# Designed miniproteins, single chains, continued (4), part 16

Each design is a single chain, and the fold is of that chain. pLDDT is the mean over its residues in the fold that is shown.

## One batch from the design tools (miniprotein)

Design m12524
Fold by ESMFold2-Fast:
Formats: C-alpha cells, sequence, structure tokens
Structure m12524 (fold): chain A 92 residues (1-92)
C-alpha cells in the first residue's frame, strides 16, 4: 500500500517534470524559428490530458491503478516529444 503510493507519487512527479521539459523545448524551438510538426504538438496535448486524468483519478482515490496507468502514458508521450528534439539536435 505505502510502496504503491510512493511509486504513484514518483511517477506523477516524473510525468510533471517531463511535460515541463517538453514545453520548454517547444518554446525554445519556436523562439529559434524552428517549425514544429503538428504531430509533436499533439503528443504534448495528449501528455497533458493524460496527466490531468491521472491527477483526477488520484484525487478521487477510487482507482489508483488507473491513475498509475495515466501517469505512465503521460510520461511516455512527453518522452516522445523530448526524443523528437534530441533527434533534431543530432541532425537525425
Amino acid sequence: MEEEIKKLEELKEKAEELIKRAKELIELAKQSGVQIPEEVLNLLKQAEAKYQQGVKLYESGTSLNDALKAFQEAEALAQEVINYFEKVGRGE
């Protein structure tokens, strides 16, 4: 129980951090005149939506497993945005 709550909090924190980083990368790219594909912008929107879903489920306390899945999906989507900018930075 306590270990599951700790894992959920760690995953929530990680998802929030990755979404923040993804937003910062998008903002920096826009400031540099880099055209961002709509697909990448949609990945960020989906990550934010999944994070908010996870927060709502966590606050309700009725489905901690669904909250955990939502935060995992938010993390994965935000990581895809970050990976896109890493590839662009490498000339890939």
Scores: mean pLDDT 83

Design m12525
Fold by ESMFold2-Fast:
Formats: C-alpha cells, sequence, structure tokens
Structure m12525 (fold): chain A 88 residues (1-88)
C-alpha cells in the first residue's frame, strides 16, 4: 500500500510538473505513523499545483495537451522504479 500511494503521488506530481524524488526518499525512511502525515502534506501541495495547471490549460490548452504523453511515459518508468525500491 505504501508503494501504491507513492506511485499515485508521483503520478499526480508529474501531471503537475514537479518531481517527487526528494519526498520519496523521506517517505521510504519515515515511520508508518509519520508517513501518512507527510504524504498528506505533499498531496495537498500537488493539489494546489494541479489547480494552477488547470488554469494554464484554459489559457494554453494546446501546450498542456502536447506535453501530456511525455509526462505519462516518464511516469510509467518512475512507477517501475518505485516498485523496485519498495519491494522487500
Amino acid sequence: ERKKRIEELAKKAEEAGMSPYGVVKELISTPEDEFDELIKAVEEEVNRIKKALEQAEKRYPDTVERNRPAREASLKRLKEEYEKILKE
């Protein structure tokens, strides 16, 4: 479940145009109780940025859509990496 939440956060962050790498390192070493608090804080930050992306899409829809496939491809590779990192 931790890896799924990290992968989901990575997907949201990538869609918002940000990197989760720094947070992922902390999340892996964080105790389970603190993990939930930390991931919530990062998710709130991603939500704020994602809202800004929606505004950008209204102004520059062609640019946002053009970049979407590249973000999804990057996310798939990142997901595979996270699965290996979290695998016991």
Scores: mean pLDDT 63

Design m12526
Fold by ESMFold2-Fast:
Parts: sequence; structure tokens; C-alpha cells
Structure m12526 (fold): chain A 68 residues (1-68)
Amino acid sequence: SMEELEKARKGLEEVTELIKAETDPRGRATLRALAEAEMRRLASTMDPESAKQLEEMLRELLEVADAV
């Protein structure tokens, strides 16, 4: 549902903020891996269209984090 997708987006945004605040490259890599794993887990429980939207949301959030 759109509500489930919105909740997932907020969770991914929180992890992305932790990545932005993390100065240790190993710590950043671990947080990124956790975000990607959680996204894959959630995506597997969704319809294909919602899963694609969630994957795109994480991609955009990680791109913004990498630009900081």
C-alpha cells in the first residue's frame, strides 16, 4: 500500500541521515549495506510497482548522501 511505501521511505531516510553523519568509511559502508538489505526485504513483500518505487527512493536518497 502507499502507506507501507511511505513508512519504508521514512525508515530509509533515517538510515541515510546516519550515513551523512558518519565520518568512518567502514561505518558508512555498513549502514549502506543495511539500508539496501532492508529495502530488498521490504520490496520482496510488495507488488512490483511499489517495489520499483522503493528501490528508486533508496537510489535517490543514497545519491544525495554521497553528494554531501
Scores: mean pLDDT 79

Design m12527
Fold by ESMFold2-Fast:
Structure m12527 (fold): chain A 98 residues (1-98)
Amino acid sequence: MDELIEQLEKTLKEMEEAIKNGDFDKARELAQKSLKLGEEAFLQAVRERNPDALERVADILEKASKLLKEAGVDPELAKQFEKLANGARYEAERLRER
């Protein structure tokens, strides 16, 4: 789990730098990679029944969505990040209720 979250955080930082440099093509590629990593981290956290990992994943994905929306880079990807983040928070709460 920690390795997936670390890769997700690293890819988000690279995406943020690409946006700052005006390299929106690279930012979009990094966003697609981050979304796949986020989906994998989400599924792993659900399998491990780890609400803390789900909350960390949600925080990173929400930050990615906000960065993409503010930069105007791929609104559909930004929406996908937001949906996955909401799903992660929902699963975290569900696990805490048990």
Scores: mean pLDDT 84

Design m12528
Fold by ESMFold2-Fast:
Structure m12528 (fold): chain A 61 residues (1-61)
Amino acid sequence: MKLEELEKEILEALGRIAAVSTWLAHPDASAEELIAEVRKEYPDWPEEFLKAAIDTIRARK
């Protein structure tokens, strides 16, 4: 496994954790509200992180 592949997997895992944490903090929020919150809290994070977070929110809400 290349380091870049491992970094991508870690970023995706962190994105999923961020999504769940944001959802637990705002349980009554809509999926779009949670996505907006994640984008505001993590604006400079890599695309892999943001995509994983957004996909997780949409799948769960």
Scores: mean pLDDT 79

Design m12529
Fold by ESMFold2-Fast:
Structure m12529 (fold): chain A 97 residues (1-97)
Amino acid sequence: MSKIEKAINKALENEDFGKIGTMFLFFKAAKDVESMELIVEKLAEFAKESGDDKKKELAYDLVKYNFGINVDFDKIDTATLSPEKKKLLNIVKDKIS
């Protein structure tokens, strides 16, 4: 397990969503798409496993806020989305829906 993955897991175990949000913004600024995808995937899995609709909504909000994706998950016009935004959206959709 990488140091980054260990830090993400620890923050999720502590339900420190403020730290998760800060880490996400840091990786966004660093153009570290792999770490951003890892955060989104782990947060989506955590939300789904907990059965908590508020945690599910938080995962969606992190994707929307950080990538500017204002989407209806029932039908998404992906034609204008970058490949990176599409990938993150699909991770959230597949894990949470």
Scores: mean pLDDT 64

Design m12530
Fold by ESMFold2-Fast:
Structure m12530 (fold): chain A 115 residues (1-115)
Amino acid sequence: SVEELAEEAIRLLEEAIRLLDEQAERLAESDPELARVLRAFSAELEGLRDRIRKALEAKDVEALLEALRRAVETLGKIVAYARREDLPEEVLERLEEIRRRMEELLKELEELAKE
């Protein structure tokens, strides 16, 4: 259902936020500039999570689709940045898995919206 897809998207964003916050905390002393960028990405994902929640509450499928498209785009940018900055491989793999699953949720929602 649309609600189940949106709830999974929220959980994936919350996991990505947690991973970014953990890396920012770890890097705060050794690389404060990288830590600030990771916190900015975390804040961006928090905004997208809140947009998904609002769209779900309003039963606004168009707003939900737009929020998921933005989430996929933002996660792609985060993965590319994290890879360039040599974040731990386990973190990179999980962020890429989250991005891929978010892209799958977007496709499933687009198909449901056509019915």
Scores: mean pLDDT 89

Design m12531
Fold by ESMFold2-Fast:
Structure m12531 (fold): chain A 99 residues (1-99)
Amino acid sequence: MKEEILKKARELAEKMVSDDPEVRIAAGKELSKLINSIKDEEVLTEVGVIAAPAIAKAMQDEDEDVRITAILTLITFIGGQSPEVREAIRAALDAALAA
C-alpha cells in the first residue's frame, strides 16, 4: 500500500514537469486527490517531499491554469495537517526553490 502510493506520487511529480500543459494540470489535480486519500501522516509527508520540487516548479509555470492547480495542491498539503507535516513540506519546498 505505501509503496503503491509513493510510486503514484513519483509518476504524478514526473507528469507535472511534462512539456504538455494539459498533462501538468491533470497530474496536479490527481496529486491533490491522492493527498486527500492519505490518512497516514508519515506517508503524507513522504508524498509531500517527493512532490515538492514539481509543485515549486509548477507554481512558476508559464501556464496560469498550471500555476493555479499547483497552488491548490499546496493548500491541500498544508490545510488541516499537523505542524510536523507542514514543516516537513515547507523544508522540502525551501530546498527545491533554493536548488
Scores: mean pLDDT 78

Design m12532
Fold by ESMFold2-Fast:
Structure m12532 (fold): chain A 59 residues (1-59)
Amino acid sequence: SASIAVLCQLVKEQKLSAESLWKGLCFGSSKLATNGREKCKADAQSLALLQKLLAEHCP
């Protein structure tokens, strides 16, 4: 989607940190998370997963 392309560009230009992006995505998806509060913690595992997703979806 167009939204993903914009987020990819912001992260690539270092205008949006991976931690801030993770928090934003987590708040958007917290309704689907069984443990939303812990899931929204920007730990190494969550940031690694986010970076993997960005690598798969960003050009």
Scores: mean pLDDT 64

Design m12533
Fold by ESMFold2-Fast:
Structure m12533 (fold): chain A 100 residues (1-100)
Amino acid sequence: SNQDHVDRFNSIRDTTISSMDDILSSSPSDRQQDISQVRQYTQDGFDTVIDYYQSTGDWQRANDGINGINDGVRRFITDPSVTVQQFQDQINQIIQSMYS
């Protein structure tokens, strides 16, 4: 059902945000602001994708959006060349692609 997919997406969001909170709490002070901003963009991105799914029922686009956000978070954490702005731009492109 649509509700089962929403529950799954909420679980993925909550797990990812919790993981980011753990990373934030253990991060050097010079990285905390950047990680905090990426966490906020991640939260807003997931909320937008979940709202899109609830409004449209388009599971495939929503699932691709959730996966894209998670891939973006992983790259930001593991690749020091990725900037907060590049992460935000990637999230915006993922969101835009769902409505295209």
Scores: mean pLDDT 87

Design m12534
Fold by ESMFold2-Fast:
Structure m12534 (fold): chain A 74 residues (1-74)
Amino acid sequence: SSAELIARLRQAVAALMGTLSPEDQAELERRVATLEAAARGLSPAGILTLARVLFAEVRRRHPDVEVPDVAALA
């Protein structure tokens, strides 16, 4: 379900928060909030696509941070 995907996304994001600066934590929280708002009108596949984009951006900005595999959210 969409709610389960969002819950898993929140858990994955929480694991990342401890490794980020306060500014990067705030940016990630804003991006997750935007994704949650968009999720109301999206299929599960659409939610997973947005999660992949979010995690790819985190990995791009923080290449040394271990980013969870988005496939694990499905």
Scores: mean pLDDT 77

Design m12535
Fold by ESMFold2-Fast:
Structure m12535 (fold): chain A 115 residues (1-115)
Amino acid sequence: GPSPAKELSEKAKEAIKELEKIRKEADKIAKKAGKLADKLSKYSSKDYQELAKKAKELKIEAEEVASFAAMLITLLKLTGEATDADFKLIERLKKKLEELKKELKKLEEEYKKLE
């Protein structure tokens, strides 16, 4: 029969908590970028279409960050322990998330200039 589920270590609990925050924040960026892309895609102007393309790319990158965080949460729940490599991946995801936030703000500012 299957072994009982392994109890999560304190490090695994910490890593999962950080990854859940990253996933939620990345999901918010993806939703905002998606709404911006949909709004811009209604206009036939080249400037609006170029900005819509950038917003779609930002949505995809944010969805990839959220998906990767969700995958790591699943793996941590299966293993019950977080490694130093897992914490390095979390730090890389945090840095990518800050980059995505800056790009979203830039796209929102460019959109306001086109209104």
Scores: mean pLDDT 87

Design m12536
Fold by ESMFold2-Fast:
Structure m12536 (fold): chain A 75 residues (1-75)
Amino acid sequence: MKFDQSEEEIIAQARGALEKARELAEKGDPRHVNYLVAAEILLVALEISTGKLTPEAQALRDEVRALAAEDDARR
């Protein structure tokens, strides 16, 4: 894949999306799903491009997965 942004910028965007998703989820705002999906897409794209996520990116992926699992448990 081709990126015009650095890995650090992509990680920062994913982190921002996750933080916004968490805040919206706490408010019960359904838009949190859109930010959660955005964070997942960014991290998947980064993993495909680099072959391996940094510890920071792995931690973000775990947080995204945890929030998604919690949201899914509510159905």
Scores: mean pLDDT 76

Design m12537
Fold by ESMFold2-Fast:
Structure m12537 (fold): chain A 61 residues (1-61)
Amino acid sequence: SFLYGNLSSTQRSVHTLLGIEDGDESLERARQMMDRGKEIARQAGLSMVVDETVEELELKK
């Protein structure tokens, strides 16, 4: 169902964050891609903000 489908998806995300592994290899692969994507986005976002600030400071020299 619509609502229960979304709830199940949320529960799956919580289980992934808690480090609960699924026995299915395809699910494990999807989990690794999701974790890596989130980590890359977090690092890229933070790095981009820092780089912009440093560049702005250099222009003022």
Scores: mean pLDDT 55

Design m12538
Fold by ESMFold2-Fast:
Structure m12538 (fold): chain A 79 residues (1-79)
Amino acid sequence: SMQDELIKEAEETIERLQAKVDAAKTAAEAQAVLDEIQAARKEFQKKMDKVKLDVSSYISLMMRFIGIETEAWVKARQA
């Protein structure tokens, strides 16, 4: 379904962004990844609204985006 495809795309995006957070060695690199995560979260939120994603899946994906966003934010401020 369109919902299943969106969930898969979001999960793959989260995994890719997590790898970028893990690879960031400087505060500047972490800030760049943070900006990318924030843009991706906003884009997927719009897509999830459009496909009427179930509340449980919506919350789960948003919490995962917030998790990696928080990790990048902390990393950007630990320099």
Scores: mean pLDDT 88

Design m12539
Fold by ESMFold2-Fast:
Structure m12539 (fold): chain A 99 residues (1-99)
Amino acid sequence: NAGLDPDEILEAFALIGKALTDLSAERLNKEQLKAAVPDFVRLVDRLEAEAEKIGASPETYRALADLYRSVADLARQAGDNETASRLEKRAQELEEKAK
């Protein structure tokens, strides 16, 4: 979509991935994680949709896969193993697209 540069999107993915990794390293309570996981899933789904519209590169697919894995780790910490498994499968599919 108009208004988003591919390089800015990749930088945003890297920053979001780092933030999610930092959160995954923290010992947050289940209530906080349960509240955050749906919002992060929506964010990554939106980023994937925007990347597809502007022509995702292999590097973009790898960055998206990393984001899905980070959210999957948060979902596991929240006790939502079903969501975690789904997000991990999405990450694997995106990595395959990067080849």
Scores: mean pLDDT 75

Design m12540
Fold by ESMFold2-Fast:
Structure m12540 (fold): chain A 75 residues (1-75)
Amino acid sequence: SALEEMEKRLEEILEEFEKKAPSLSEEQLVQYEKEVMARIAEVMLEGIRRGVPREEASKLATEALKRLGEIVKKV
């Protein structure tokens, strides 16, 4: 389903960020965080276009952004 594809894509984005973030400089980390935030927004909008309920898509994107912030704090 579009919902399951959205959840999987968000998880893959966060896992890639978590693996790569510790090896980046502070400047690279800031840019990568901005890129990942944009990708999360794109995944949310695509999910909505494909029929995921707006509330569910927004919830998943918000949770992904919170997890992104937690990963950044640990680096």
Scores: mean pLDDT 87

Design m12541
Fold by ESMFold2-Fast:
Structure m12541 (fold): chain A 80 residues (1-80)
Amino acid sequence: KEELLQKADNALAMAVGFYLAGDKDGARWAVEQAGENYLKAGGADPEKVRELTQKAADALEAGNFVEFDKYVEEIRKLAE
């Protein structure tokens, strides 16, 4: 479980890196990879994790870091 959460956190760092490099497609891909690792770690509501992952990707693409951070924290709470 902890190893999957670490992989998810690493994917989020990659997503921010891709976004800062101007690679919006890479940023979205990396957020989706984080979401997949959070789903594999387990949680009470996999559908909510998928929904929040999509919202986080959309927020990052829009440059809305406040909303991105909110969705990421919510995903972490569901996956822990």
Scores: mean pLDDT 78

Design m12542
Fold by ESMFold2-Fast:
Structure m12542 (fold): chain A 82 residues (1-82)
Amino acid sequence: MSDEEILERARRIAEEKTAGIEDPEARRRAIEAIMAVAREMIALGASEEEVLGVARRAGELINERGGDREAISAALVEAMTP
């Protein structure tokens, strides 16, 4: 699968998992933060499964805890930790 296809799937997952965030700007920040991490993971040789797993986990955590910058940062660190 191409890097573009993996990123498109990651974006779709991030959008789906953050649908509960009512503030459009907070949701946009969350999605773009997830996508930044996804791009870095691909650049470092991560598999599709690893990238999509992190996007899903981070999206779920951000949706549960809220879309402020602190919640986004904490969720991304937690999603990337085994």
Scores: mean pLDDT 83

Design m12543
Fold by ESMFold2-Fast:
Structure m12543 (fold): chain A 98 residues (1-98)
Amino acid sequence: SLEEFKKLVEEALKLAREMLEAIDNGDYERAVKIGRELVEVLRKAAELAKQLGHTEIASDLRIVAGTLEAAIESQDRELMKTAAEGALEVLEKYLEKL
C-alpha cells in the first residue's frame, strides 16, 4: 500500500540520519550496522514501489541501496558519508512528493 511505502521511506530517512550521526561521531562500526539496515529497508521500499506500479521510483531506490552497500563494503569513510548523504537527499525528495 501507499501507506506502507510511506512508512518504509520514513524508516529509511531515520536510518540515514542515524548513520550520518554515527559517522560524524567517528563511530564507523555503528555506521556500518545502521547502513546495512538502511540497505535492507531501501530494498523493501523498492520492491513495494514496483508492486504499486512505480517502476522508476523502484529503480532509483535500488540504485541508492546498491551505491550505499558498495560504499559500506569499501570501508572508505568519505564514500560512506557521501552515499548516506545521497540516500538522505533522495528520501527527502520522495517524502515531499507524498
Scores: mean pLDDT 87

Design m12544
Fold by ESMFold2-Fast:
Structure m12544 (fold): chain A 62 residues (1-62)
Amino acid sequence: MKIYDIGGVGFGETKEEAEQRAKDSAIATAKANGLEILDVKVEKVEETPEGYRAYASVTAKE
């Protein structure tokens, strides 16, 4: 069984929107590769002049 760590980045006007979009991006990538999602977490959130940017990771398996 192979375990993969997949990253996602999201941007939003709020911290919550950025976090959700980052998770959605990572999840979409895992699913596009036919992987089963085991865990999803937000790695970091940063404030930018345009809003927030978030980074998430998905742990997934075949």
Scores: mean pLDDT 85

Design m12545
Fold by ESMFold2-Fast:
Structure m12545 (fold): chain A 99 residues (1-99)
Amino acid sequence: SEREELLERIRELIMRMIDILNSSPNVSPREQAIYGARLTAISSEIELAVRLNDVSALQQAIQDLNALVEEAKKKLSPEQAAELNKLLTEIKRLVDQLA
């Protein structure tokens, strides 16, 4: 279904965010593990909110993602921060199609 395709694409974009954080020399292995766990939890929250048609939960998951991205950007190069912002913007666009 179109919904399943959008959810899979959101999951792939979040995995790409994890890859960026794991590739950053200024993000420690401990911080990489914490950010990875938080991003995985957010991905699951988005999927669950969409499946339950829970708009409030979906908005909260996006707020959590936005907060994580702003936090993580402080430890990234300008190029990595720009890519993380592009992924966030694309996730928000896909989520708007699911709302």
Scores: mean pLDDT 90

Design m12546
Fold by ESMFold2-Fast:
Order: C-alpha cells, then structure tokens, then sequence
Structure m12546 (fold): chain A 55 residues (1-55)
C-alpha cells in the first residue's frame, strides 16, 4: 500500500541517512513503490517490506 511504502521510505531514511535516501529516491524517480523494489533487490528489506534484522 502507499502507506506501507511511505513507512518503509521513512524507516530507510532514519536507518541509512539522508544522503542514501536522496540517492535512492532519485534512482526510483521519486516513486516510493520503486524505492521499495530497489531496497528489496539490494536485500535491505524482505518481500514483505520488513528490514533485514541486525545481528
């Protein structure tokens, strides 16, 4: 959902910082659904949108 995509984007920004967020948002064309897809392909989140647990 749009709300889930927004929550994932906000959590990514908080965890990885503004520079990483700005870079990947530009790569996603400012599309939160595309950002989610990129983060999943990188292994930052799983298919359900959950962040990969820190050890």
Amino acid sequence: SAAENAAIAAAFRERFGEEAYDFFMKAAGNDLAKLRDILQKLGVIDAAGNFVPLL
Scores: mean pLDDT 82

Design m12547
Fold by ESMFold2-Fast:
Structure m12547 (fold): chain A 88 residues (1-88)
Amino acid sequence: SMARELARQAVSLAVAGELRYIGLELDGKPVEGAEAAAELFREAVELARKAGDEELKEEIIRRLEKLAEEAEDPEASEILRRAVEELR
């Protein structure tokens, strides 16, 4: 079904956001990583909403919150936290 395809794409984008952040943080670009991750997570949440999957939406938002909490750079952490607040 289309809803299942959208849900799979949502998970894929959330994973891509996590990996992009980790990669750019390791490369010394945590702010760039946070901005890129925030955009990928916004797209992931939108796809979860289109899929009608409220549980998946909440899971993706919790994953973004965890990423914000684990972010060592204060500016990167703030970018990710703002994205969490916008998506709730």
Scores: mean pLDDT 90

Design m12548
Fold by ESMFold2-Fast:
Structure m12548 (fold): chain A 61 residues (1-61)
Amino acid sequence: SEEEERRIRGEVSVEMQRRIQEWQAENPDASPEERQRKVFEIAKEGERELERRLEELRREE
């Protein structure tokens, strides 16, 4: 359902933000380039997780 998709999107968004925050806290001396690269990596992982969860939702209906 649209409501379940919204919930999943929200959960993935929060998880991505949490992972970025945790990584930055653990790597305070990281360069701007390293931070940008890691944020991009986490965002891509989040997109894959979102697609996986949405596909599972569609299969269970």
Scores: mean pLDDT 82

Design m12549
Fold by ESMFold2-Fast:
Structure m12549 (fold): chain A 92 residues (1-92)
Amino acid sequence: MTEEKIERARKLVEEAENDSDPQKALEKAYEAIRLADEVLPQDPEGAKEILRRVLDVAGRLSQSPDFDISVEAGVLAIYAAVLLVVADRQLA
């Protein structure tokens, strides 16, 4: 169950990293972060990998000339950053 969610999250973030459509990339990154959030209590290390990659995607999308995309990317970056802090505390 946890491994299946992490594998799906990896596929989604990889698709987000390679999608030239910022709206589709954002949708895939949001699905990936939701899966990472769900598995974080069971696999904080695996979740942390996905969260770092989502943060990178959010950084790229925040450079969009589309104001709605850049704002949503900012929200995604905050969500990823908060979950990274939670994951680090569970690993300490």
Scores: mean pLDDT 84

Design m12550
Fold by ESMFold2-Fast:
Structure m12550 (fold): chain A 57 residues (1-57)
Amino acid sequence: MTVEVAGDADVATVEEAGRLAASGEADEIVIRGPASANGGAGAMSGAHEAGVPVTVV
């Protein structure tokens, strides 16, 4: 399933998205926010390690 996260979300929200990707629950993560916002690093890192694609919109 797809997990959607705000681009500048709080660390806890970003970390939870990353954990869902690592556990295999998330098939894709979509980050919404300003272009390349300084948020979402935790979700990107976790998803990358789990092989789950991350899309920024």
Scores: mean pLDDT 67

Design m12551
Fold by ESMFold2-Fast:
Structure m12551 (fold): chain A 85 residues (1-85)
Amino acid sequence: MRERMQELTEKALAGDEKAREEFSRLWTLRVADLLEEGRLSPDQLLLQSGVAKSTGDLEVSRILREAALGELSPEEAGRRLRELV
């Protein structure tokens, strides 16, 4: 996963739209898994929310921010993230 995410990041920065979309999808699914497993702290959720916002994934950013602030449960946030991909 990490190696593939790095490769997709490099291609997305070079203007590959398909790589950008695949990166966004795989990253969102990975974050949903980590969130549901309780492996992300509020600080880590806010960091990932910022990353999502910078890549144009505004809906993912919103869900992660709401989870970080305790406005969504980890289970509900993970479910909503999976529905976006």
Scores: mean pLDDT 77

Design m12552
Fold by ESMFold2-Fast:
Structure m12552 (fold): chain A 100 residues (1-100)
Amino acid sequence: SALSIEEIEALLARMSPEQRAAFFAWLLQDPRYSQEALLAATRALIALLEAEESPERVAATLRNLIKSLDRLAADPNSPLSPEALAAVRAELEAALRRVE
């Protein structure tokens, strides 16, 4: 079954940075996750990065996540809706502007 928002947040908090990136990519590829769930995961990931990493590392990680979204946007087989993609991208870009 699909993970709840609370389960997603709890898992992200326990993961390494590498595991968080892989898990986030997996969520974006799973058509069971709503835009609301993907936004909650995005916000939780950003909050953990801002709490645990230097501004330079946060910026580098956010740029890499945006590149991953651009690859999904170019993939015609991606289950990610244009609306969900735009919403997630906006959250990542807003966070990047705060740390730069």
Scores: mean pLDDT 85

Design m12553
Fold by ESMFold2-Fast:
Structure m12553 (fold): chain A 87 residues (1-87)
Amino acid sequence: PAMDPEQQRAFKLATLPAVVEKDLAKLKADKSKLTDEEVALLEELIRRVADARRRYYEGQMTREELLAEQRRLEEEYQAFLEKQAAE
């Protein structure tokens, strides 16, 4: 492997804020297509996913707990998209 597990975890932790910032910037670039309420919901989901990943990388949660939290957030996002498609 190109990186050991400690280096991989450190890299993920170090780059996570930049990834979140890029996702939020992309979301805000499309603001004219979304309401302020929809933007706020998506920003919250992006931040919650990032927090779950941070806790996992810091050893505060198990891989199973991370996958369960990601699944829950994915379900919330899917429900939001279905609502948008219906309108």
Scores: mean pLDDT 71

Design m12554
Fold by ESMFold2-Fast:
Structure m12554 (fold): chain A 92 residues (1-92)
Amino acid sequence: SLREKGVKGLLKVLQRLFDEMLAQETDPAVKKALEEARKAVEEYFKEHPDDTIEQALDKAEEIVREKLKDHPELAENALAGIDFIRGLINGK
């Protein structure tokens, strides 16, 4: 399961979320902000492999809010995607 794969499995799912959002975006400045958010999430997860999935998701949400603060609609879409992933992991 994703819980058994820990933060490494979660990182791959989050990377897919960011990749899908990047594929749909045409504005270069927005793409750059999204790429910076993706990189920050990846770097955090690599430095904190022993975090719980819940801790890692909370930090991913924090990073998204900070990196996409100038693009509130995009931030809401990314946060909705993270919340959907959280629901799948918790089986609720």
Scores: mean pLDDT 81

Design m12555
Fold by ESMFold2-Fast:
Structure m12555 (fold): chain A 79 residues (1-79)
Amino acid sequence: SLDELIAKAEEALAAGDVDAMFTYAREAYQKAVESGDPEAIRKAVELLGRVASAMLAAGQYDKAIEAGKLAQELREKLP
C-alpha cells in the first residue's frame, strides 16, 4: 500500500539509507499515478518533498532534482 511505502521510506531515512528511501518514493509515485486518487497523490507529493530534502542533505543533487520533478508532475494532476 502507499502508506506502507511511506513508512518504509521514513524507516530507510532513519537508517541513513537515502537510496532505499528514493526507491520507495518512486514506488509511491507510481501507485499515486495509477490510482488517480487525489488523497494518494497528495501523500506521494509530501513524501517526494521529504525525499528531495533528504537527498539535498546527502549531496545527491541529481536525485533531489528528480524527486522535485516527480512531485511537480503529481501536483499538476490535482484539481
Scores: mean pLDDT 83

Design m12556
Fold by ESMFold2-Fast:
Structure m12556 (fold): chain A 75 residues (1-75)
Amino acid sequence: MIKLSKEQKKEIAKKMLELDKDKDGYISLKELVEAVYEVTGIHVTTSEELKEAFNIFDLDKDGKISHKELESLLK
């Protein structure tokens, strides 16, 4: 189970924005996994851990993480 502090969530959001090279306004699962590892040192290796991490940042529950959602976490 992935437990993230408020500060870690902000740092991960910032890292995901830096990693988004597609600039399509959405974050891929690869970028999410990379950002979590770079900030926390946690390897997201199981499908359950991946779902937990994704759900933390998917505020609209639409199956996508948008730049707008991440920017809201950086306020």
Scores: mean pLDDT 71

Design m12557
Fold by ESMFold2-Fast:
Structure m12557 (fold): chain A 105 residues (1-105)
Amino acid sequence: SSTIQQSINLLNIAIDILRDAIKNLKSLEDIEEGKEKVETAKQLVLGVLSVTKDPEIKELLEEALRKLDEALKYLDEGDISGAKEKLEEAIRLLEKSIELLKKLS
């Protein structure tokens, strides 16, 4: 469906933003921009979750959102390494969500 394709496109944008955040998080000076990118990706994931009916995909998206919140907490604490680990975990969950969405189309 057009809704499924839009969801896949939004999750791919979220993944690209998160990968860019990981790449650019080098020092404490990068934290504020990193947080803005994570919050932007979080809003995209929330948008996809709001239109998702499949319970398995909902669980993966909710898990990804938890990882993004954990990443934001690490950034607030100045723990760049901890934040990057949680962002990488979120990306893996979003990639699994895309694979399942493709099977529904």
Scores: mean pLDDT 92

